# Ledger of designs, part 52: designed miniproteins, single chains

Each design is a single chain, and the fold is of that chain. pLDDT is the mean over its residues in the fold that is shown.

## One batch from the design tools (miniprotein)

Design m1794
Fold by ESMFold2-Fast:
Structure m1794 (fold): chain A 107 residues (1-107)
Amino acid sequence: MKAIEEIIDLVAEIENVTLSEEEREELKEQLLEAGFDEEAAKFMLELLKNDPELARALLEAAVKAGMTVSEFVERYKAGDPEILKMIEEVKKKVAEKKEKLAELEKK
């Protein structure tokens, strides 16, 4: 679980920046080390490239659900309504925190 939390923190830092190919390879290695299989790691890298907000919400939802990230990604790909609902709830919480932080930083 801690390795996945470390990946979530990294994703939060980079969600507003474009990752280089080298940075993406390093992130893939970290995902594999965190217990992702090759397919799940590849899926997460594509999400980080195309929708980093969704990638972060998915990782946080997986940790909260107490599932392995590979199992969570597999269920997400299958369109599991419970998984989709958890991701939506995490997205809302993350968005609220970002808005509050942005308002504090603005002052």
Scores: mean pLDDT 70

Design m1795
Fold by ESMFold2-Fast:
Structure m1795 (fold): chain A 60 residues (1-60)
Amino acid sequence: MEKKEEELRKKMGEDAGKAAEQQSRQGLMSLDPETARKLGEEAGIKNADYEIEVEKKKKL
């Protein structure tokens, strides 16, 4: 239950962070790879929280 929610946050954060870092390394972003990764991870975690909230509402 809570463990799966934390696992989802970690996975979505890591995936988004890696994607942002790759975009920075390819010159698609003006941010350095480290900053891009941090911003990507934060966005991924927020998306995971949104998905968790939606799923809780659907299981009414």
Scores: mean pLDDT 76

Design m1796
Fold by ESMFold2-Fast:
Structure m1796 (fold): chain A 87 residues (1-87)
Amino acid sequence: SEELEKQIEALRKAFKDGKISVEEAIENLESFLDKLSPETRERVRKKIEEARKLLAQGKEDEAMDTVIELFKEIYEALEKEAQERLK
């Protein structure tokens, strides 16, 4: 979880420093969709649509917060799957 928190903080800092756009962050999240279960993938896609809608409304901070929350959910889901495979 410390690694995840460090990655989330790095992403937030990169956004605030203008080193990554919301669009780039969304594209990075979409690259993980094929690694998720169908149910998790559908939920994540719906949240990505929400983030894009916020971005279209000029709500960049809210859109990035949504992206960061999704990043956390994807990471936690992948970690859980990895732990189950090690049994």
Scores: mean pLDDT 78

Design m1797
Fold by ESMFold2-Fast:
Structure m1797 (fold): chain A 85 residues (1-85)
Amino acid sequence: MEKELLEKAGKVGAEDAKELYREKEKNPTEKVEKEAGEIAGKKMKELTEKWLKEKTLSSEEFQAKGAEAVEEAVKEAVEKYKKES
């Protein structure tokens, strides 16, 4: 159950980040979209693992932190490719 929840949270976070990236960028690239998804998936797994183990966040706080993690992932992916260009 715990592993299944982590995998599901990672997939949801990755899809949310891909959608957010495509919405914010005038000319979205598949390369940056994939990177945003990978970063968001990892962040959502870590956040979900912490939430399940420590129970320090309410469901509403967890959802807010999740949305923040997705936004951070998109920013990280975009900044990474801006610096490499």
Scores: mean pLDDT 76

Design m1798
Fold by ESMFold2-Fast:
Structure m1798 (fold): chain A 71 residues (1-71)
Amino acid sequence: SSMMAELEAKAKEIASTLPSSTYTGIVIEAIGVSLERGVDEAEKYLKERLLAEGLSEEDANVIAELVKSKL
């Protein structure tokens, strides 16, 4: 659908500012959380997912804040 294409394009745009394109899927999920529950819940979700992927708390916080600023 056009909505899915727009979300994917936005996620790729945001992910291009991150150190790895592997986070594109997590960013798409975070955009979905933002639309459903707001930006603060999206930031929390993103941070938890990045920690689960093995990032440090510091790195996860920096990336989550960067993505939040673009939501």
Scores: mean pLDDT 74

Design m1799
Fold by ESMFold2-Fast:
Structure m1799 (fold): chain A 93 residues (1-93)
Amino acid sequence: SENKIVEENEKKFEEALEKSEKENKEQSFILKYEAKSEQEKKVIENGLKFLEKMGFKVEKLSENEYKITLPKKEELEKVKEELEKKRKEAEEQ
């Protein structure tokens, strides 16, 4: 189930964000997905490019696995503010 993988990835991301904020240590998690179409691959690739733009390190481990490393605490505060702004904009539209 694709929804299950997405939910697990979101949960790992939130947990890594919280740990990075508290521990001031490099945090990483493995993002797993199964793209079944070219369109799905493009959506995933765009998401990974967005993370790189936000200061995350993205390393390809296999066709279906990427290691995502979170930036340090100072950069994470900026990421959190940008995510909050995007959520507010989505509520207004």
Scores: mean pLDDT 69

Design m1800
Fold by ESMFold2-Fast:
Structure m1800 (fold): chain A 72 residues (1-72)
Amino acid sequence: SILEEFEKLVEEALKKIDEAKSKEEILEVVREFEKQIQALAPQFSDEEKRKALEMITELGKYVGEKLKELEA
């Protein structure tokens, strides 16, 4: 399903963020992920969009924490 494809993209993004060594690398991963989401967005149902938004929100929190770690 389209949601499964999205989940794989989230998993890949999380792995790349975890492996990132700089703030710049994290921001590049985020930009690439955003582009991929925009390509998939027209295929989502309203229910799938809700689930996708929940996953994006959690990913955003993780990005924020990783950025703080790199600034410490």
Scores: mean pLDDT 82

Design m1801
Fold by ESMFold2-Fast:
Formats: sequence, C-alpha cells, structure tokens
Structure m1801 (fold): chain A 56 residues (1-56)
Amino acid sequence: MTEEDFLATRAELDRLAREGNLEGIEQVKEDALAKAPSDEEKRQIEAWYRRAVERA
C-alpha cells in the first residue's frame, strides 16, 4: 500500500460516513486491511473505520 492509498482510504471512509453508507464503509475497510503490509497501518485503518461507523 502506498502513502497515497493510505490517505485515500481515510478520505473514502470519511465520505461514506457522511452518506451513512455502512456497507461501503465495511467494504473499504476490508479492502484496505487486505492491502496493508504492516500492523501499524492496520491499526490506523481500524481506528478510521471505528470513527466512520460512529459518524454514519
């Protein structure tokens, strides 16, 4: 996963949260976790996911 992909994942989760699209949030999280090479990136993605779900 590139740094651009990592930041794009955050932006996409924020967008889906504003739309209330829980299905989209889950899909983006699963795809991002599959592509994340490190546990640090996975933890950050999970943190963004939790925030997105709370906002949706």
Scores: mean pLDDT 80

Design m1802
Fold by ESMFold2-Fast:
Structure m1802 (fold): chain A 79 residues (1-79)
Amino acid sequence: SALRRELEEERRRLELGREEALVTLWIRETVPEERQREALEEAHRLLLAGESPLEPAQREEAERRLRAELAEELARLAA
């Protein structure tokens, strides 16, 4: 149905946004500053092609780093 296709498109857009955030964090943390722009451009091209720029291990590490940053912020607010 048309509704199913619309929901799938919305899901893909949200997934793309999340992937872009993780990729941006990973590149910022692991790629030398002078290469970050090129790495971001390449990653964005892969995302638009429906491919993941991060390997599974890299994705896990990026998620771990994001979780650690959030934990630090929460600990600071709780102190």
Scores: mean pLDDT 76

Design m1803
Fold by ESMFold2-Fast:
Structure m1803 (fold): chain A 97 residues (1-97)
Amino acid sequence: EVLDKLGLSDEVKEALKRLNAKPLLDQIPDEYILDFESELLKGLSPVVKTLIALYKAVPEEYREEAQKLIIEAGNATSVEEIVEYIRKLKELVEKHV
């Protein structure tokens, strides 16, 4: 399984699986999506790839907060909720760079 190769916690993997199954991901504006190619992440939604990339870029001291944001994103029911979690993850990444 692709997600098992990423060294993510079980809770994060389950949240990403739930999110990847949501049709509403097609409605997320391109401006919030990181445009990159990865054979390792092939077959995942661009939104899920974006969240994985941001999670891995978060400094260690904010990793627990980032995990919580990913789990909450997995339960999101609207485009606006997913966009908000992407913004919050980007903010955590930028906090020390």
Scores: mean pLDDT 75

Design m1804
Fold by ESMFold2-Fast:
Structure m1804 (fold): chain A 81 residues (1-81)
Amino acid sequence: SAIAEEVVRLLRELAERSPDPALREELLAQADFLAMAAKAGMPAERLVEEAIAFLRRKAARYPQEAADLAETIRRLEELRA
């Protein structure tokens, strides 16, 4: 699905920009999880919701990264429309 590919791409791009190695590892793990879930038949809407929920949780734990996380959440919200 084009939406599934875009969700995974956005998480991987965010990981590449993250200066925090722990956050980078968590973002890449989530991208891999969602890519596998998409192949297993998880609906595109649920992939977007899972990615947004994950990033909101990380924004609370990584306040210095909050602006980049918020921008990625905004792009994911556009995929709901």
Scores: mean pLDDT 88

Design m1805
Fold by ESMFold2-Fast:
Structure m1805 (fold): chain A 93 residues (1-93)
Amino acid sequence: MEAEKKAREAAELAVEMPEKILGGVPREEALAEAAKGGEEAVRIGERLLEELKRVAEELKDASDEEKLRALEELKERARRETYEIVLRREKEK
């Protein structure tokens, strides 16, 4: 129960960090918040930020619907990866 809750919280923090930075929140504040989800949330969030920037540039001439779909897919992958890593760590105790 507790392990699943921690994994879910870390997964949400990993996704929220790059969204906050792209939305204009200072990087230092967004990183401090993500750190509450542990080292994995910060690491995966930073990777997601770079992936979101790259995909936004690649899809700059695409429709808004295609952009939103691609960005949401990246966020879903990051959320899932963070959840699985944190859940495994908590269960190995």
Scores: mean pLDDT 82

Design m1806
Fold by ESMFold2-Fast:
Structure m1806 (fold): chain A 59 residues (1-59)
Amino acid sequence: GPMVAIATKDVDGPNPTILSFKKGDKLTVLKEYPDGMAVVENEDGTVGLVGMDDLEIVS
């Protein structure tokens, strides 16, 4: 299945590129970049960039 991650903290990202999320939000990781950024999709279907160090990968 797709790689799923849980947000470890609240992030208030600047629009439009960086995704804002809350601690405990479920995110689907679509693509990880070598710089530690990832393209993710939230539960509302919004796609954006997040830092991988703000996430915990789950099965």
Scores: mean pLDDT 77

Design m1807
Fold by ESMFold2-Fast:
Structure m1807 (fold): chain A 70 residues (1-70)
Amino acid sequence: EEEERLRKLARENAESFLKLLESMGIKFTDEEKKELIDAMEDYIVEKGPELTDVEALKFFIDKANELYKK
């Protein structure tokens, strides 16, 4: 129910952020994209509906930067 909806929303948001970053010339492997999407789903489900768009975006950027730095 609620968890399923949050996971779907998280996946859609992560995919939108990935498309935006790719349009800016940032390249990710399929494995990195999967890891980012999975991390975003877990994060949004754990934080619940009170999570702001800004907090979600910051988490995604921080996670993407961590993967890129490695």
Scores: mean pLDDT 75

Design m1808
Fold by ESMFold2-Fast:
Structure m1808 (fold): chain A 66 residues (1-66)
Amino acid sequence: VPVPARLTATSGNPPVLVNGVPLAAGESVEDMVLAVLEDRENDLLVVRTTSGDIIAATSNAELTAL
């Protein structure tokens, strides 16, 4: 079941990409989360949502359930 969540870019470097479009530091996106893939060794977070994929570095993104 999709879960509503907010992804916030805490830093613009490296950028948090939403379908290839960078978010500025402090910007957030709210969407229904379908899946999360976290690779801590490569500092990578991929969140699949109903609107598409969000790609972020784990140190530069905060994911919060709504």
Scores: mean pLDDT 78

Design m1809
Fold by ESMFold2-Fast:
Structure m1809 (fold): chain A 77 residues (1-77)
Amino acid sequence: SEIDKLLQQAENSKDPIKSAELALEAMELALEKGDLESARKAYEIIVKLFKEGKLPVTLGTGYILRAMGIIFDLELK
């Protein structure tokens, strides 16, 4: 699926910002599809990058807040 392609690209990217952007794109698409499982996988990529200090704090915080919102929206369905 397109989500699986985005997840694979995120995991294979050596650029942490590009990896987080691709993971967030996968989460947005997962939200459209109602795919909580894929959204959680993408969220784990973003969280790992943030915990490893690989994202600028302001950008990383923004990504985490958007990602948490997507998970919350999916869990309410």
Scores: mean pLDDT 85

Design m1810
Fold by ESMFold2-Fast:
Structure m1810 (fold): chain A 89 residues (1-89)
Amino acid sequence: GAAVQRLLDETVRRLEEEARRGDAEGVARVGIRGLHELADLAPDDREVILAAIGGSLELIGLELDGASAEEVARVAIERMREIAARLLA
């Protein structure tokens, strides 16, 4: 569990920092990396892998559609927490 909690806490902090800068593209990049790193902690869990892929595509779509940095960060944090909750169960 410690690796999952550390990745979640570190990624959420970076997402909040990028959101404060108004950089939606930067938020999306941090979120995608965080989702990928969480999936790497459970490489045999198909549902975690699919959730990370789906979350990454959602973040890309939001940024391309002109969503605010705050909206991209909100979705990224939600998806990160969902995957972390599964990995900590």
Scores: mean pLDDT 88

Design m1811
Fold by ESMFold2-Fast:
Structure m1811 (fold): chain A 98 residues (1-98)
Amino acid sequence: DKLKEEALEKLREAMRYARKAYELDTNPEAQQLILQAMGHLEKAAEALKEGKLEEAIRHARQAAEYLREAYKVSDNPELVQKALEKVEEAIRLAEEAL
């Protein structure tokens, strides 16, 4: 399924940006929010691989919420914004696959 593969790739891109933001950030509040987002991105990717589209979308939306909060306090808001953008793209693709 091309849409599921594209959504999974967007989640992988989001994870790369989130991990970079986490590693470079000096604010523990931002790091904790990004870590929560990364946890939900992992769950979204696993659900997507198993064909559980609704579960994947729920976890991706939770990741997006944590990234939006992280953006407000991060030393690297551009990386957090890129991660959020990729999560939103993944959500759109997963919704199209429903």
Scores: mean pLDDT 91

Design m1812
Fold by ESMFold2-Fast:
Structure m1812 (fold): chain A 57 residues (1-57)
Amino acid sequence: EELRKKAERILELYQKAKEAGNTEAFDEYKQLLNKIAEEDPSLREEIEKRLAEIDAS
């Protein structure tokens, strides 16, 4: 649950960074999300889906 909440927070920051044009933060947020998915593989599909949705917007 803690990792899920952390992933949601980072995904929100990633979306806001994209909307603001702050591409420098993208790699750091993606790295953090990948690390969370490595610790909890059950979150991997959800993280990847949300990243794809944000990247498509």
Scores: mean pLDDT 79

Design m1813
Fold by ESMFold2-Fast:
Structure m1813 (fold): chain A 85 residues (1-85)
Amino acid sequence: MIDELIQQANDLKSQVEKLQKDIERAEKMREEARANAKTDPGRAGALADSYESDVKELERKAEELQKQYDTLKNQAQSLIDELNA
C-alpha cells in the first residue's frame, strides 16, 4: 500500500516534468506564430492565440498533478509515521 502510493506520487512527478517540457515547447511555438503574424496576420494570429491557450491548459494540468503528487506524498508519509509510532 505505501509502496503503491509512493509509486503513484513518482508517476505524477514524472508527468509534471513532462508537462513542463511540453509548456516550453508550446511557448516556443507561440513565439514563432507571433513572429509569423507580421507576414500573415489572419492565420498566424489565430495560431498564436491557440498556442497561448495550449500553454495555459498545460500549466493548469501541471498544477493539478502537482497537487495530486503532494496529496499522495502526504498520505504515504502519514502511513509511515503511523507504522513508526
Scores: mean pLDDT 74

Design m1814
Fold by ESMFold2-Fast:
Structure m1814 (fold): chain A 86 residues (1-86)
Amino acid sequence: MDPTPLDPAERAALLARLDAFLAEVRANTDDKELLEAFDEFAERARAAIEAGAPRAVAERLLAEWERALRERLEEIIEEIRKIKEE
């Protein structure tokens, strides 16, 4: 792949995507430990994007973390549902 550096608009879009997923986590959990873990991830992802990581690398990183995030959110939602069952 051509290692095209991220332009400012592309960086803004990726950062907005990251912020949107963090907002989704915060809407679905008050777990301090989990929130701290996602805040640390956000800081690392933001630093990589701002440091000029190639577009393909930045997009892949976000996609992999978005997938992990959605899997974790689904687990939390299922856990809450099971608590209501008990």
Scores: mean pLDDT 68

Design m1815
Fold by ESMFold2-Fast:
Structure m1815 (fold): chain A 60 residues (1-60)
Amino acid sequence: MKLRITVPAEHRGAVRAVVNHYGGKILYDAPDELIVEVDEKYLPAFERLAAALGGTVEKL
């Protein structure tokens, strides 16, 4: 599935590392926004990560 992840720019590297760890693909990379493709089973992990980093996750 595709996710839009919005986090403060300083946390972008942490989000990229987690995407890579779960074998996801980065489709779009901006300072405060990422569009990624990941397995649906990891959605709760990304929602928890974004909340911890002061950001949001949107399912596309």
Scores: mean pLDDT 84

Design m1816
Fold by ESMFold2-Fast:
Structure m1816 (fold): chain A 83 residues (1-83)
Amino acid sequence: MDELVERFREELERLREEFRRAVEEGDRERLEEVLRRTEILIGLIRIELAVAKLLGDEESAERFEELLREGERLAEEIRRVLG
C-alpha cells in the first residue's frame, strides 16, 4: 500500500514536470496528452482510495486523498492553460 502511494506521487511529479515543459514550449498537443495522463492517474488514485477505505486502512486512505487533491489541482491548471 505505502509503496503504491509513493509510485503515484512519483508519477504525479513527472506529470508536473511534463506540464511545465509543455507550457514553456507552447505545445498544445503535449498539454492535452499530459491532461489525459493526469485524468487516468486520478482515476487510479480514486480506485485505490476506495480499496483503502474498504480495508479500514485510514493512513493510506488519507495519503490517497491528498494525492487525489494534488492531481485534481494539476488537471485544473492544465485545463486553464488550454483555455
Scores: mean pLDDT 87

Design m1817
Fold by ESMFold2-Fast:
Structure m1817 (fold): chain A 55 residues (1-55)
Amino acid sequence: GPSEEELRRMAKGAAASTTLAQRAAVAAEMRKHAGVEVDPRASAEELEAAVRSLL
């Protein structure tokens, strides 16, 4: 699985995501590194919470 450092970077990226494309990119990275499926239309807060749940 991803390291704590990688998860912390993904959480920061999720929190900073302001566009659908940025959120979709974070969701794709979560799937790639953690095998976690998230809705590509999820809010920045939902994405950050999902990443932090893996820490």
Scores: mean pLDDT 75

Design m1818
Fold by ESMFold2-Fast:
Structure m1818 (fold): chain A 84 residues (1-84)
Amino acid sequence: AKVQLLAPIPNGILIISQGDIIAVDGDSITIKSKDAANFKVGDKIRLYYNGKPIDAKVSAVSDDSIRLSGLPAGISLDSQFLPI
């Protein structure tokens, strides 16, 4: 499923990247994105799931994917994340 990633900027939170969920492991997901290299470990990312904000933390970064941790249980590869 596709997700939109929001990260803090000086003027607030903005949609920075779109990506696909490629893996789920407990409270962590891996998102494939062309903008993955713009994130760093420790960044706080906000996702919107069923219209509600979920705050997650970047735990790993590669050239084409990021791993987010701290997500609620029950998220799957078919989960949809929509911006508000």
Scores: mean pLDDT 64

Design m1819
Fold by ESMFold2-Fast:
Order: sequence, then structure tokens, then C-alpha cells
Structure m1819 (fold): chain A 107 residues (1-107)
Amino acid sequence: MERQREIAREVARDILASAAGITRELARELPEEVLERILEIYDDTGRNLDVDKGIADLKALLREEGVSDEQIAEILEAARNDEELPASASPVEKAAAGTLRAMLRLS
């Protein structure tokens, strides 16, 4: 039972990450606690259908991770236009852009 729950949790996490626009490669580059918080924000957004709240929560996470308001605005604009961030963007910024695109598709 315990091992089955662990496997189910891992599979659910992989499915949720994919739905949230996070590749396996990008997930490996993120701090585990940051990835878990992004996935929680995305899951809550889907359950409540409150995309504005989801975007606000993700912006708060980015600020906590040291992303400037100017960079957050650029990430949001790139997500709205389905544009890739520059290669110099951090893993957190790239994950946030993917998740914002996924959230906007829920609208």
C-alpha cells in the first residue's frame, strides 16, 4: 500500500508538471520546493477556475525567488504571446512562463 501510494504520487506529479507546462529536464533544474509550489498553484488554479488568482500567486512566488517586477511583466507577456524566453532566463523564469501559458489555456 505504501509503495503503491508513492508510485501513484510520482505519476500524478509527472502528469501535473506536464499539464503545467514544465518539461522533465526543466523540473530537474528547479529546487524541489519551488517546483512543488508551482505545481500547487497550477492545481489550485484548475480546481477553482480562478486564473487571475493563479497568476497573482505565481507572481508572488517569482518575487520571493528574486525575480524583478519588470522581469515578471516580460514573462507574462511572453506567456500571453506563446513566445520562448531567452536562453539566459533562469529555470524558475522558464517554468513560470510554461505554467502561465497552461493557466491561460484554462480561460
Scores: mean pLDDT 78

Design m1820
Fold by ESMFold2-Fast:
Structure m1820 (fold): chain A 66 residues (1-66)
Amino acid sequence: MASKMTQAYKAASKIVPDDTASDIVKGLQDSPTGKLSDKQISDIAKKHGVSKSNVKKAADAAYKAM
């Protein structure tokens, strides 16, 4: 479990700041499908002041790393 979370976080943190990467990884773990919805991506982008496209790229990278 911890190793998958660590890999997801490392993948996301290469694209977005640490705080944003942490929220992305938490969102993926809380998701029944293991993926973030478009609404979740938009909410994270707005919360952290990061572009929606970068949040989506980071989420996709994190999901693939798990």
Scores: mean pLDDT 80

Design m1821
Fold by ESMFold2-Fast:
Structure m1821 (fold): chain A 100 residues (1-100)
Amino acid sequence: MDAIRDGNEKTVALIQEANKLAQEYIDLGEEYYKKGDLKLSMKYYGTSLSISTLAIYEASDGEAAAKKAGDTKSAEALAAQKKESQKLKERALALIKKIK
């Protein structure tokens, strides 16, 4: 139980870092958009979209694994992080559309 729980907590931490990185790339994209560098802005928004999409996938798999192991705390944490990843993905997509 402890080794599985430690693994699940590690997955939560990795998704938290991925969500933080996705937000940082959105912030960079917004900065370059305001400067008129649409090419670099699109690259940063696209990077955020890739990170948030992978984070949703990993959080979904991690949530399923935590539920099977009876680790309700990690399952709830992964569900919350997945929701945050989904918000970041939607934000990146909206910002990409705005460049049109």
Scores: mean pLDDT 87

Design m1822
Fold by ESMFold2-Fast:
Structure m1822 (fold): chain A 98 residues (1-98)
Amino acid sequence: MLKKMEEAGIAMLETIREVRGPKIEEKAEEAKKLVREGGKTGDLHEAAQKIAEGVLKAAEEESPETQRDLIEALLAGMSSGDAEEAAERAREVVLKSL
């Protein structure tokens, strides 16, 4: 489970970076570090919190509505263990905000 949650978080961060481009590259790398820390905790609740913190770090310049929708996409991806679904939902959310 923890590895699948980490994979979902990383997939979302890579998708946000691809859509927003190089201006968020540095924030995305910091966010990936938080997501990987979540995967190392051994606690599902703590992992979910750290992974969510990572996604919000990458999305910190997004509107509160976009941030909320990204967290909903992340929770769906983490619960299903489907990193591709998490990435696809994140892409839809970020593109809608353009």
Scores: mean pLDDT 79

Design m1823
Fold by ESMFold2-Fast:
Structure m1823 (fold): chain A 82 residues (1-82)
Amino acid sequence: SEELLEFIREMAKLFGRKLSDEELELIARLVEEEARRLGLPESALKKVAGEVLLRLPQGPASEEEIRRIVRESALAVKEKLE
């Protein structure tokens, strides 16, 4: 969703993280896919995205690392909601 992508862009800027448009789009897509897989409500998407940005390393991350961090972040959010 454009709302989720915009949220991720603003949070990344606030945290001083320089992410490409491709990385922002990848994170948004993976967050939506993982939340759907785990049965999380749409209201949890921004919480998962925020958790991802907090867990990302300061330096460059591979797509595989981003995918792992998204999975771990979504599980952490699910655990707090249940």
Scores: mean pLDDT 82

Design m1824
Fold by ESMFold2-Fast:
Structure m1824 (fold): chain A 104 residues (1-104)
Amino acid sequence: SGIEQLAANVRSLLEQKTAEGVEDALRLFTATLITMQKRGAPVEEMEKLVERFKELVKELLSPEVAKAAIEMADEILEAIKNGASVEEINKILEEYIEKVKELL
């Protein structure tokens, strides 16, 4: 249910068709992965969340914006797997938010 609750919230934000909605969706996804890592969630659960997020961005965003969001999700997951700090993860998030804003 946690993955599907995130999916419903991300869908709602992306369906707004606004730059703010896209930014909020990327931030929500990232905050959820950080929270999962802090709670010691299995890598397989984090990978399921990432795949569900990728499905939503492919469905709801233009191909160019979806590609950037997918690249962000993959980089954040790899950073988490490699023991990156919250500060390092947020740096990746902010770099992709700027890239996505240029594509919108």
Scores: mean pLDDT 89

Design m1825
Fold by ESMFold2-Fast:
Structure m1825 (fold): chain A 85 residues (1-85)
Amino acid sequence: SVKEDVEKFAEVLNKLVRGEITPEEAAKELGIPLEKVQRIRDAIARMRAATTPEEREAAGLEVSRIVNEILKEKGYKIAKPSDLK
């Protein structure tokens, strides 16, 4: 289900940003290309490093776009940002 996939996505991403798993392991667990895992990781890192509201918003929109791209490729509807918290 969409809910289960969103929860799994959030769990795997949290492990990735905490350094508990490699990008390769995250790609395998999520069933997505390694390139997309690297893109989302880098976008989250930029969001966390942002020093201005504008930079944080831009990085957050990039994170949202990549997540929605992944979910769409799995046949799901576009996720709202609140569904990923």
Scores: mean pLDDT 73

Design m1826
Fold by ESMFold2-Fast:
Structure m1826 (fold): chain A 59 residues (1-59)
Amino acid sequence: MGEKWQQLQQDSQQVYQQARQSTPETAKKMLSLVGKGHEAFNEGNFEEAEKYYQQALEL
C-alpha cells in the first residue's frame, strides 16, 4: 500500500525512540540525520528522506 509518507513518519519516530536510549553523542548524530531526512521530505524527495532515516536507524 503506497502511503510512503506514513512509512517515513514511522521510521523517524523509531529513530527518535532509539535516540532516547542512546548515548548523547550517538543521539545527536541520529537527530542530525533525521533533520536532513525531514528537509528532503519537505522538498518532496522521499527517496533521499528514506536514505537519511535508514542511516540514522543504523547508528
Scores: mean pLDDT 76

Design m1827
Fold by ESMFold2-Fast:
Structure m1827 (fold): chain A 96 residues (1-96)
Amino acid sequence: SVDEFLDKLVEAGAISPEVAELLREAIETGKIDWSKLKDKEKQIEFAAALALYLMVFDKLSLETAVRIVSSFFPGIPEELIREKVLEAAKKLGIKL
């Protein structure tokens, strides 16, 4: 489930509990609460977790997921999002 996925990301230290709640809300509503995503570190965590979510649940490729998510975060290098996705996937035992 989505909740189990987000709980594992928090337990692994890939995202904060605050970022997990924001991502859960975004997945359920289709809307990102940008007012709560002002810190660059939280934006990076959110971007990587959203990309990994799209890969796991929507079956998108790494490159497609990173490209989509990067379009929402123009201030974050695409290469950094890719790196953080790979790091999170490794922590969760997800084979990419």
Scores: mean pLDDT 86

Design m1828
Fold by ESMFold2-Fast:
Structure m1828 (fold): chain A 85 residues (1-85)
Amino acid sequence: SEELIEETVERVREVLETTSDPREMIRKIANIVLEVAPSLSPEEQEELLKRLKELIEEKLGKDSPLAKAMIAALESIVEQIRAEQ
């Protein structure tokens, strides 16, 4: 649902704003996505990824190696969830 996507984006924003360790940041965000993505349709999963990518690029910078690594990890997680249905 749109509400669940909005709530998830806000949870990820809080992690990006309050977590200073890059590894802890990636771990927390990955866990949020793993928790939420299985309850979403494939279309909603794409919308969530799009919004998270935009948020991550906004907070960390588009050219940030950390942003690129995090986005790649989240794309991989969603791909795996889709494969498992």
Scores: mean pLDDT 84

